# Designs tried in a protein design run: designed miniproteins, single chains, continued (2). Part 45

Each design is a single chain, and the fold is of that chain. pLDDT is the mean over its residues in the fold that is shown.

## One batch from the design tools (miniprotein)

Design m5535
Fold by ESMFold2-Fast:
Structure m5535 (fold): chain A 93 residues (1-93)
Amino acid sequence: SAELQKENQEVLKRAEELAKKSPPLSAEQQAKIEAIVAEYKPKAEEAAAKGDLAKGMELLAEAYEKAAEVVEGGLREALLLLAEKARELAKEL
C-alpha cells in the first residue's frame, strides 16, 4: 500500500531527526545495544525466512524497546516510535 509506505517513511524520518539531537553513545551503551541486536536479529530473520512476518515485527519491536532502556533523550524517543510502528505492522500482517 502506498499509504503504508508513506507512513513508514514519515516515522523513519521523525526517528532520524530525533536521533540526530541525541549525544553520541558511550562505549558501554553501544556494547549493550550490540548485544541486543546479536540476540534479536537472528530470531527476527528466522521468523521472516519462515514467512512469519508478524512474529518478525514483534521481535524487532522488543529489540527496539530494550535498546530504548539503554539510551536517553531523542534517541530513546526514536527507538520507542520505531517499536510502536513495528507492533502496528505486526497487527496488519
Scores: mean pLDDT 80

Design m5536
Fold by ESMFold2-Fast:
Formats: C-alpha cells, sequence, structure tokens
Structure m5536 (fold): chain A 88 residues (1-88)
C-alpha cells in the first residue's frame, strides 16, 4: 500500500524526524532494491529533499497531493532528458 508508506514518510518529516525517515528510506532501498548502504543513503536524501520542497510550498498537503507532485516532478525530469537527447 503505497499511500500508507507516503503517509508515514510525511508524518515523520512533519515531526522533524528527518534522521529517522532517512534510516527508514535507506533500509527500504537496501531491502527492496538491493542497494549498498551509501547509495541507499544518497537516494533517501534525495527523497527527503523532494518532500521538503513539497511541504514548503504546501505545509497542509495531503498524501494524494504529495504523490501527484512527485509524479509531476518525475514527468518533468523525463521530458528534460528527452530534450537533452534531441540536442545530441
Amino acid sequence: DEEKIYKEYVELLKAGKEEELKEKLKKLFMEELGLPEERAEKQAEKIIELLKEILSKKPDASVEEIEAFIEEQAEKQRKLYEELEALR
């Protein structure tokens, strides 16, 4: 249940428990993706930065709004990559 996972992450971040959230994300990436600890930590930091950006723009954002924002940012990154490829 992706929605429950996002809700837990948002609650930890809003509570100022960034280190706890970082450890949870690091463990998740190590277990689900088989990433080495250092790489999992880097990915956790990126997710936390993205969530901070969302919450800075809308502190009362719902889990659904946060998920939609993450999807929008992923789409923007994909389009930017396509534009860069067209210039090669």
Scores: mean pLDDT 70

Design m5537
Fold by ESMFold2-Fast:
Structure m5537 (fold): chain A 70 residues (1-70)
Amino acid sequence: KAGEIAKEKLEELVAKEPGAEILSAEIEGNVVTAVVRVTLEDGSEVVLEVVFEADPETGEVRVKEIKVLE
């Protein structure tokens, strides 16, 4: 439920960024952990692990953590 909302928001965000793609996304309760590859303006690539948390009552989604995996 809440984690599905967070995953949907992630998919919308990535679809709007031409250099970004989702490598993996896992839903655990109200938390979504996603690994995203982003191609930067200089042509270099960065892999990010992004953790989203959704409030199960309101459906509000927030970014809990972003970690650079190189």
Scores: mean pLDDT 73

Design m5538
Fold by ESMFold2-Fast:
Structure m5538 (fold): chain A 87 residues (1-87)
Amino acid sequence: SPVTDRVRQIIDTNNQLIVGARQFLDDPDTSIDQLRGFRDSLDSGIDGMDDMIDYMRSRNSDQSLIQQVIDTRDQMINVRQEVDDRI
């Protein structure tokens, strides 16, 4: 389904954002401005994932796919907290 393909693409994009943010957190030379950029991107991504979860639930989408979105969102929240703690 085009909706399923779109959801998977958004999960993949947000997983790449998580990986990028973690790489910058592991680098002691990462600037505060770079971390703020990741925080803003993560906040935007989390909001988008929440909207997607609500949309998927309203459409009775596959529960396993909804759970994948939730799991990715929860990882983003955790990484966002790690970024915020370093700022």
Scores: mean pLDDT 88

Design m5539
Fold by ESMFold2-Fast:
Structure m5539 (fold): chain A 62 residues (1-62)
Amino acid sequence: SVEDFIKELEKRLRQSKTREEILQVLFEGVNELYEKGFSQDEIDEILSRAGAEVQRLLAERE
């Protein structure tokens, strides 16, 4: 589900130790998203929430 995908992606992002790891996890997650049967609205929701989490984590780890 969308929520399961978001939760797993956010968990992986939170467990990443460096900015490079966070960006790599995000990039891999986006590629995986593109290959799934999600609708455009679901993709937009996942990208919005993942992007917000990435921005938060990068700000906290500066």
Scores: mean pLDDT 78

Design m5540
Fold by ESMFold2-Fast:
Structure m5540 (fold): chain A 94 residues (1-94)
Amino acid sequence: MAAEALELARQLVAQKKLEELAEILEETAEISKNPEVKKLLEEAAKLFRKAAETGSEEDLQKGAALFKKAVELAEKEDKETLKYLVEKLKEALS
């Protein structure tokens, strides 16, 4: 699932849907019961929103790194949150 979430998010970035990606991460953070996963998703969402506004490649790369950490941690410790994230990412690409 982590690899699937990473690929789906990459497709949203390629489609320039960074604001939609940030909204999905914010909603996913709200349902997470793991404080570290929640924090990583919230921080990644902030960076993706900033990248959407400014076009900052640095903020995009930082957001992607935090997102990767969040989904890898969720695969180990918060599978329910990761499943929710994957479904929301699939819906956004439909």
Scores: mean pLDDT 86

Design m5541
Fold by ESMFold2-Fast:
Structure m5541 (fold): chain A 87 residues (1-87)
Amino acid sequence: DEAEREKLIEELGERLYEALHEALTEQAPELAAQPVVQEALRRASREYAALFVENLENPRLSTEELQQQGLETFEATLAELRARAAA
């Protein structure tokens, strides 16, 4: 289902963006606050989410390392969001 695929890409992209934005905020908060940086980071996150989903559905050019790194980022982001929701 195309709609479910697009929803998954959007959801993963948003979570990846939040994880990367928080990491950037710790290293360079002034850079993380810039709208152009936030927009670029969001676009990159969506592109990686689309690649990750494609690799899950059709792993022709996927590496095990790429999938593992993507999954770890996703799980870490979910854990952080859940911890905040529970607090």
Scores: mean pLDDT 69

Design m5542
Fold by ESMFold2-Fast:
Structure m5542 (fold): chain A 83 residues (1-83)
Amino acid sequence: SEEEFKRYLEIEQLRVYLHALGREEEAAKSTMEELEKLIQALYEKDRDGTERIFALIDKLIREGKKDSEIKKALQEELEELKG
């Protein structure tokens, strides 16, 4: 369904985020349920910041950016969110 597809995309966005942070093992070994819980925890801690990060990942994936470019963009966004 459309709802299941959106959920799948959000999980894939989280995997990209974890890879960008050097958390490849966590991205590879975590179940979908564990990744969904991590997404929920991120939104509970900082909803606005998490929405911005996931929107950026979605944009960069749609633009066909390489992993190195996504990592750099995410690092820059995280620094902006700090101050």
Scores: mean pLDDT 79

Design m5543
Fold by ESMFold2-Fast:
Structure m5543 (fold): chain A 84 residues (1-84)
Amino acid sequence: SELEELSKESGLSVEYLETMKKIAEIALEKGIDLSTKEGVEKAIADVLGVPVEEIREFIKEGEKADPQKHMKELADKLIEAVKK
């Protein structure tokens, strides 16, 4: 499975990658370009119902402090948003 290989290479869980795939499908339905950083940020912001600027700050903090912890927190927020 491609997701299993990506999980092994990235250290991210398969469940996280499956959630990101669902977010990508929603973003594509809305015509959001996921090939760009800006498109990914917009897709996440739209799903969570928050400003893009809040997502950018969250990602920026993750790069400096603890990327794995911040990615986990972002994944949890995305999963909760999808469940609502």
Scores: mean pLDDT 66

Design m5544
Fold by ESMFold2-Fast:
Structure m5544 (fold): chain A 75 residues (1-75)
Amino acid sequence: MAAEEELERLIEEFREAGDELAQLSPDPEQTRQDVEGAIEYVRRLAKQGRVEEARELAERALRYVKQLVEKLKAA
């Protein structure tokens, strides 16, 4: 339904932002692993019926990663 579609969109955006962060990271492989781990955790919450918690976590993670990318680009 709409909430699950929004969650998948957030996960996709998070993966894209995470890839950009990895390119700016001193250890891109570790950053990609951390991003995938976060995505897996979010998906597990959704499968447990905690779709709202998964969405809030995904949104928070996306904001955090975007903020880090902007900070690293400014440095």
Scores: mean pLDDT 82

Design m5545
Fold by ESMFold2-Fast:
Structure m5545 (fold): chain A 104 residues (1-104)
Amino acid sequence: SKLEKLKPFVKEYIDTLRNSDDPELRAEAARTLGELGYDYAKEAVPELMKLLADPSPLVRSAAADALGRLRDKKVIGELADYIINSKNEVVKLFAGGALGGSGR
């Protein structure tokens, strides 16, 4: 898979999630990290969780999809806690979508 060639860029994608003012670039980085899968992109999970509260609905949707692809027992637990403790109904919907999302 050509995705293996992207492993060295995982840190750059995480930095994009954190530091880019462009919601299109943040959404693209989130999708790419989700597509790389848990084994390569697990370090992105905390930053992707923060993006569920991003001001851009495009970024929130991309983060929810990525977390659904990266889900393991820890991610499922963190998403459940985030839903329980969130006061934002939109964030709850996107986090709920990640829990019911695509398999690994």
Scores: mean pLDDT 74

Design m5546
Fold by ESMFold2-Fast:
Structure m5546 (fold): chain A 86 residues (1-86)
Amino acid sequence: SDAEKKELMRELVIIHASITLLALHINRFSKDEEKKKKANELLLKATAIEKDVFAAWQAGTLTIAQLQAAKDELEAILKEVEEIKK
């Protein structure tokens, strides 16, 4: 249903926001240029995933399976950014 899709999209927005905050923290406080570069690449990837999901929603083509795949990808990116911050 559209309500289920909206709830999953809300979860994706929260995960993307977490990735963004971690990437900004790494850029602000890390002295390691490779960590900054990797964090920025992961943020760009996460932003592209969210953009594609919202474009598919606007087009009326978005499926629950696509949303779940996007969530899994964003959670994997979040884990990678968390490891970089350590």
Scores: mean pLDDT 89

Design m5547
Fold by ESMFold2-Fast:
Structure m5547 (fold): chain A 72 residues (1-72)
Amino acid sequence: DLQELIDMVGQSEVNQLSDEELEQLKEYLRLLLDPDPAAWARAEALLAQAKAEGKTKLVQAMEKIREALAAA
């Protein structure tokens, strides 16, 4: 779980996140891997919330996950 995030985002980037931001990042990855179309909408809502809250490091990590999954 955590190792998958490190592999996609980078260890230093993951280490910069708070416990709350780490849980949000884990949920974001879970939603992106979910085959349910409703999960995609929830993932977009989480990204939008992180942007609205000014959680810049979390937003950067979420964008890296999207890039990693698009490249796979």
Scores: mean pLDDT 81

Design m5548
Fold by ESMFold2-Fast:
Structure m5548 (fold): chain A 84 residues (1-84)
Amino acid sequence: MLLEEIERLEEEAKRNYEIAEEIEKYGVENPAEPAPQELLDYIKELIKKYPDVPAEIFPDMLVDIPKKKGEEARKRAAELREEL
């Protein structure tokens, strides 16, 4: 059902925004600050997808990736909602 798809996309958007907030909050760009395990697991996944990018220069792009995914999911949910 469209409602289930919309809810899934809204949850996906929320999750991606939460990841972006965690990256900003815990200072992934500062190696001296510890990151929670969930964020570290997410970073490992990103490194696997972008092997040509050194981990040391990755922090600036880490915030942008989940923000973009969140925006895309939110936009898709809004488009589907208009079809209801």
Scores: mean pLDDT 64

Design m5549
Fold by ESMFold2-Fast:
Structure m5549 (fold): chain A 106 residues (1-106)
Amino acid sequence: RAEEHIARHEADIASLRARIHQTIDEMRKLVEKSKENQEELLKLLDEIRANVDEGTPEAYRKTVELVNKILELEPDNEELKKLADQLIYDTGLLVGHRAVLERERA
């Protein structure tokens, strides 16, 4: 039963990670269409991608900080804002699922 719960949370974590990476890739495609601040935006997205997989409260806080910097550079980009909201939401879910998994393994 614990093994079944662990397997389910691992599957949920894998699905969330895939979705988070897809959202980052979609954000990357949007910023590649930008002529201004493109290098800085891509660097911020690469930093997010490196941190999101950790699924810790610290990684979540850093992701929110980096997303806010992206939105400061592209304040009028509604599509980027929607993807940013989705990214923050899914990263929060990842932290929750990982916390449950660590408790089940203890």
Scores: mean pLDDT 81

Design m5550
Fold by ESMFold2-Fast:
Structure m5550 (fold): chain A 67 residues (1-67)
Amino acid sequence: TMADLEKELTKLKIQRNMYKISISAEEYVLPGLSPEQQQKAQETIADLRARIEELDARIAELEQQLS
């Protein structure tokens, strides 16, 4: 139903915001880290950004269905 699609959309948007908060936390500590720790943090940020791109694609699909 339309209501089920709206609930799914809300869940995906919450997950997206959680990933954005995680990226911000990683970026905040980044300047104080060793070079090895910075590389690991940047890998984590890259993974989180890729997950956001997947969520954005799914959100776009659901928003198109709700239009």
Scores: mean pLDDT 89

Design m5551
Fold by ESMFold2-Fast:
Structure m5551 (fold): chain A 100 residues (1-100)
Amino acid sequence: SLAEEQLRAIEEAEELARNRDVEGLREMLEEALKAPDGDELATTRALAARLALEAIEEGRRELAEVGLEALRLRIEGVPIDDISARLEARGRAIEERLAA
């Protein structure tokens, strides 16, 4: 299914981020951006790669993991407001720790 392919794309981005594979993430993003408008899988690939790249470049890996989890929940059909409620406290705690 499309959802299974989108979840696999998120897992791919998470693995590349874990390995600090900036080139792999850039390739994933560039390939996704070449797809026609309205390609939901390509949109997911681009978002996942961008979140992972931001975390590596800014040293905010844990924040990117929260972002990737939010993207996964969205694909699984969890409403945006519920995702925000679940992850806001976790994201805030990570930001506070990084600021210390």
Scores: mean pLDDT 79

Design m5552
Fold by ESMFold2-Fast:
Structure m5552 (fold): chain A 85 residues (1-85)
Amino acid sequence: MMEKKREEMLKKIDEAIAEVQALLDLASRVAPPEVLDQLQAILDRLKEAGDIIKYGPEEEWEKAEEIFNDAIAEFEALKYRLEYG
């Protein structure tokens, strides 16, 4: 069912945006500019994926899922590096 898939995708994207924004706000005082730029790029891609799901045609939803998955993978890698390296 299309509406349920849309709602589930938007919820995941909104949760991810909130987490990235929170880390960006925290990191803004201590992280080097390259890390802040990477967090901003991840945030921008998550917002792009959200806009595609909200306003784009259904044919673009697979593209939005790919953008979301790539952004999350980069965020997890960056978060791990910030916490442990």
Scores: mean pLDDT 81

Design m5553
Fold by ESMFold2-Fast:
Structure m5553 (fold): chain A 63 residues (1-63)
Amino acid sequence: SMLPEATILTPGKVKVGDTVELEFADGRRGTGVVIEVEGDTALVAAQLEDGEIVFARARQRAA
């Protein structure tokens, strides 16, 4: 099953355990905790504005 895609809005490199601000492809915002980092992507557990928790594959903005 494919995870939802998100963009990490928090600047700089993230590491496991960091709290990050996210924007999902549908325009929703959320706050997530980084579970795993793989290159320029991270697996995050994100809480959406309505309180729902989702796992997402988030891309880091580098540059």
Scores: mean pLDDT 79

Design m5554
Fold by ESMFold2-Fast:
Structure m5554 (fold): chain A 74 residues (1-74)
Amino acid sequence: MLIPLSTTTKQVLIMRRVDGMSQAAIARRLGVSQATVSRHYRRGTQAVRAVMRASGLSRDEIFARLRAVVEAES
C-alpha cells in the first residue's frame, strides 16, 4: 500500500510519531518553519486515518510501511 505523500510529509510523520520529536526540533532539522511542519503533520495524519478506514490496517502497520518507504534498505 502506498500513501501518496511527499517525502517531507513522510519524514515529519516518522520524526513526530516514531522519534517523538517536537515540531520545533523537526523544523530545525529540516530547515523549515514550525507552521510548515504542522501543515505536513496534519496532512500526513489525515492520510493515515483515511488509509486506516479504507484498509482496516492498524496505525502501527501503516507506520511500519511508511518507515520502510522513507528509509531505503541499502
Scores: mean pLDDT 74

Design m5555
Fold by ESMFold2-Fast:
Structure m5555 (fold): chain A 98 residues (1-98)
Amino acid sequence: SIEELREELLEKVKAGEISVEEAHQKLLEYTKTKHLLLALRTRSVDREELLEILKEYRKKALELGDEESAKQLDELIELLEKGASLEELLALLDEQIA
């Protein structure tokens, strides 16, 4: 779960195995990808709810200084706001995972 990943990353930071920035980047990338995939594949989350989730993760990325993740989230948000279909987002996500 996301809580388990967060705890694991926090312990690794405390042990000096990874930086705070690396831990936050890994957490954001995981949550971004997992939530988007789940929302798209289950079709249980509407477009507005998905947009709110992405905006929340973008805000957290900016607070943590993760400009790369924030930019990627901005691109997804812009596509949704411009009326891109959920199928187009799924295709883009598949390209990023490949």
Scores: mean pLDDT 67

Design m5556
Fold by ESMFold2-Fast:
Structure m5556 (fold): chain A 97 residues (1-97)
Amino acid sequence: MEEKLKRLIELILKNTNFSEEEAREIAEWALEKGISELALKLALLVVKFMNFNPDVEVFKEMIEAIDKYLKENPNFETGDLEKVLEEIFKKNPEYIK
């Protein structure tokens, strides 16, 4: 558990502008809720490549939406995942400008 927590914190810090405290909060929350590491990694890719700068709560919402989608659609297509992300961006347009 400790090694997994440290690795998740490091991944968040390397791919986002979150503080160490914010990265720890997100990582601990993800482990407590049983969020998949794949969902977290996909959310980090969105932040990095789309210049999406969410706050902690918006980032958690994005991770939860991706995790839920992956659990409901184990054979997902990338185009379907893009639709889920588009809905999040539509609700938070200020973070993608």
Scores: mean pLDDT 74

Design m5557
Fold by ESMFold2-Fast:
Structure m5557 (fold): chain A 79 residues (1-79)
Amino acid sequence: SEEEEIRLLLAGLIGQVEALAARGDLERAEALIEEAMAYLRQHHPAFYERIRPALERALALVRAGDVEGALALLREMLA
């Protein structure tokens, strides 16, 4: 289902961002969030528009070095 596909995508994104942050690769973490946003915009546009403000905030937090804040926000989207 679309809902399950989106949940798996977001769970994968969270796991990858956590792994990259643990090794200090914040530039790649930023790129992954941007790639996920592009994918959602293309394949799940209605869902993307609903969560876009939260994704943009998560991206801004990663850019500011607040990875814990970004991960908390991304995890909230799965709850």
Scores: mean pLDDT 85

Design m5558
Fold by ESMFold2-Fast:
Structure m5558 (fold): chain A 61 residues (1-61)
Amino acid sequence: KVEEIRKLTNALAELQKEGLKKGVPLDKIRELIRKYARDFLEGKMTVEEAVKKLKEEIDKL
């Protein structure tokens, strides 16, 4: 549903800003975003799971 995609997009934009603030390279952030967004779009995880995993990966960097 469009609302789920918008929720994901907004959360990913917020996490991208957090990663950049931490000094994480933009290319690495984009790669992680593409990975978890793809898994969500393929039905492998929920929006909340994708956001959680992306945040965990950024926090490790």
Scores: mean pLDDT 77

Design m5559
Fold by ESMFold2-Fast:
Structure m5559 (fold): chain A 85 residues (1-85)
Amino acid sequence: SESIERALKLLREDMEEVLRRYAERLGVSVEELLTDPEAQERLRELIRAEAERRHAEDPSLDVFAVELGLLFPVEMYRELVEKEK
């Protein structure tokens, strides 16, 4: 139990750090990334550009799979925050 609880806390902290870095890069708050559709759209464009960059470096990486993987921590954090309300 304690091992799982510790792992979940670390995952949450890692996901929060990911959102904080994206918020800083976009010049918005973490709250705006969770609630503002315009900030969310800018984040999707940023993630898409990163996925395309990774595909250009390694063509074996599917752009959509990379995009999904980069977006997953953001969506997971949103779900966790919503569950706590």
Scores: mean pLDDT 83

Design m5560
Fold by ESMFold2-Fast:
Structure m5560 (fold): chain A 84 residues (1-84)
Amino acid sequence: SSLEEAIRLAKEAIEAIEQGKLSPEQALEKLMEVLRLSENKEVILKAIGTILRVIGLLIEGDEEAAKKEALEGLKEILELLESL
């Protein structure tokens, strides 16, 4: 199901960011993929908000803040997905 795929992707992205394996741009790609798979309003709103904040931080050149924002957003998204 799209929900199971979204949960798997969010978990894999969180783990990869924590292990230093994803750039903030790659984390943004994972956030967009989770958004594509999502039909739940709260998940969609959280994903969009996180994407916009990550983009803003990348434009400012703050790659460490962008990674932290993506990680925190993905963790909140995962919590929402697992509550469905």
Scores: mean pLDDT 87

Design m5561
Fold by ESMFold2-Fast:
Structure m5561 (fold): chain A 87 residues (1-87)
Amino acid sequence: SSVEKMVEMWKEIIEKLKPVAPEAAEALERLMEASLNGQELSDEEKKEIAEKLLKSIEKVLEAALEVAEKYGLGGEALREALRRLRE
């Protein structure tokens, strides 16, 4: 199941972030919970999440790439996201 695999990958990214970027880890955990429950986030909560992720964006992307490589994914989407953030 693709959904179960995605959830496991997100959990591993969150765990990798906890010791180095705990606020980013909490933000990603909240996004995952909202997504899985079909919950609409408030504009205030979306802003707070975005700020927490942006403050640690390099660590977030590093953790995501490491997990993608572990799962045998090419990391292509993450490399494209990094490229777009730099343009």
Scores: mean pLDDT 79

Design m5562
Fold by ESMFold2-Fast:
Structure m5562 (fold): chain A 85 residues (1-85)
Amino acid sequence: MTEEEIKEIEERIKKEAMETLDMPEEKVELIIKLHRGELPEEKLPEAREAAMEMARKYLNNDGELLAEAEKAIEALVAKARAILK
């Protein structure tokens, strides 16, 4: 995909999260930056919390799906930390 196509997908995801899941823009931006590996280490805990909040809303607090989402989010945070060092 082109850089432009990736940006369009990110904007659509951001809009959907804000409009459908009632996520504040600041938290959605943190999640997007976490996926891109663009966050400084000090912002990783905030991004993790934002991602977990979005997962709870998206999965309607389903414990089994939330356990899988938490595992995926922790792997993403670990990957972001590895990129920083």
Scores: mean pLDDT 75

Design m5563
Fold by ESMFold2-Fast:
Structure m5563 (fold): chain A 71 residues (1-71)
Amino acid sequence: DMKVRIEVEEIIAMADLVMKLVPDKNTQIKFLDKYIEQLKKIRKESPPSSLPEVDRAISYLEDQKKKLLSS
């Protein structure tokens, strides 16, 4: 679904900007948590055909968070 794709792309773009522009790791983690929760809400409202795209986006942000926590 095009609407789900746009919403997912916007959230990923915002997360990437935070990772590039925000110097504080704790603040980066807080924003990643916010975006993961937004993606989980989108998932609940998404048709089955869009679930793989949303799940990939959630996994991407969770992996970014894991890397920050292990640093």
Scores: mean pLDDT 85

Design m5564
Fold by ESMFold2-Fast:
Structure m5564 (fold): chain A 97 residues (1-97)
Amino acid sequence: PKVQIIYQKFQELDPEQSGKLPVTVLLQGLSKIPELSDEELIKLLDQVLGTQFSKEGPAGLQGEKLINALLEKFDPEKTGLIPYREFAKLLGYVPSD
């Protein structure tokens, strides 16, 4: 569905092709995708993190709780960077089958 658009947006935000984005840049990128409603984004984040962000509505998308959950899931070395390829894979992205 929309996971290819999400991954493309992450690649646009990563001009040096590091494969990683600062958590704030990743979240800002997601919020700017017109094909993703806040409700769809919350549902995808619930799927990835197993957290009920749908209870917090759009406020949950910008909260410290979301930032901390993403960093705990994807950033065990505390770099502040999210490997967006792995994030996208949890959303069902399949790179160039």
Scores: mean pLDDT 71

Design m5565
Fold by ESMFold2-Fast:
Structure m5565 (fold): chain A 86 residues (1-86)
Amino acid sequence: EAEKLLEEFEKKLEEARKIIDRIGREGANSEEEQKEFENALAFLEAAGIGTGVVQPQTEEGKELAKKTKKEVEELKKKIEEELKKK
């Protein structure tokens, strides 16, 4: 169960990364794209919290948790840098 949650987090992180990269490159051209960006941000926060409470029992699960946590931190840092631009 823990490993499946981490796999879902990784899948969602990849989707969120693509949305963030696209909007950062092209700008938000519609309300739909703005909502996608907001959903990606909300998911990153939820994934960070979820990864912290998941305790995988397998070596593969432990590696996946470590990878997911690092990816969340990297994406959040990237978003913070974009939001600090004025």
Scores: mean pLDDT 66

Design m5566
Fold by ESMFold2-Fast:
Structure m5566 (fold): chain A 71 residues (1-71)
Amino acid sequence: VPDELYLVTATVPPEKVERAAKAAEEAGAVAVGGDPETGAVHALFETREQAERAAEALRREGATDVSVRRV
């Protein structure tokens, strides 16, 4: 198990949280979560490249406040 992971966070409309989470899973996320009340989505990735692809997918879904950080 990698000691370092990459966290992607974003805000999407509440009705799109499930689609955003699925997009992150398809990008290779090892863990995904979302809050349908706030529209918050977060996902953990083993590589920066996977995290960046997920961030781009989220932006295409209309996500705001998209960020990527190493944890």
Scores: mean pLDDT 78

Design m5567
Fold by ESMFold2-Fast:
Structure m5567 (fold): chain A 75 residues (1-75)
Amino acid sequence: MRERVLVGRDSTQAGAGAAIGAAEVGTPARVEVYDAEGRLLGSAEGRDAAEAGEKAGQIVEEAGAKRATVRVTQV
């Protein structure tokens, strides 16, 4: 198994997209979104990094966090 943990810091979908942009395309990805205190706001899985990144951006927007850390794991 290959695990690649990427951490981006932004309260917007652009921050989530930056973390996802460093991930491999076409590989199933899981994203976890944390607030400034390190509390989990939500998680999502996608068929690839792009889909997972879109879901992560939605989680950040729904939570209304000013700062968020996005962690991306690919299998």
Scores: mean pLDDT 64

Design m5568
Fold by ESMFold2-Fast:
Structure m5568 (fold): chain A 65 residues (1-65)
Amino acid sequence: EVPSPEQIAQRVADLALGLITEHGVPAQEVLDLIRQAARQARQQGDDRTAAALEEALRRVEEALA
C-alpha cells in the first residue's frame, strides 16, 4: 500500500541515474537536489522520506564510483 523507505530509495536512485545518464544532467546537480530534498523533508518532520533520500544518495554515489 504505502511505499516502503527501501522502495522510495530505489525509485529515487533509479530516477537520479536516469537524469545523469539519459538526460545529461551533471551528477553534482542531481546529488545536490537530493540533499536539498532530504533537508526539506527533515524540516517538515518527514524523517521517513529524509532517510530514504539519504539512502538514495548513497546508492547513486556508489553507482558512479
Scores: mean pLDDT 82

Design m5569
Fold by ESMFold2-Fast:
Structure m5569 (fold): chain A 69 residues (1-69)
Amino acid sequence: SLAEAQEYLARAKRNPMDIISLDKLVSLFPDDKELQEMYKEYLELIKQAKFDEAEEKGREIIRRVQDLL
């Protein structure tokens, strides 16, 4: 639902490292190739422990999702 999506968006805005919230939001737009590629890069940065870069990528994902809602 839109209300559920807005709640996850609010959580992600408070913590761009909230992988669960970002995963829920990104899964709403499976055909958005740019968003899917950004999310793959985000997960790769986390795996490499590049947390500052991951947080910045998380903020970019949040902005794109907000524009799509």
Scores: mean pLDDT 88

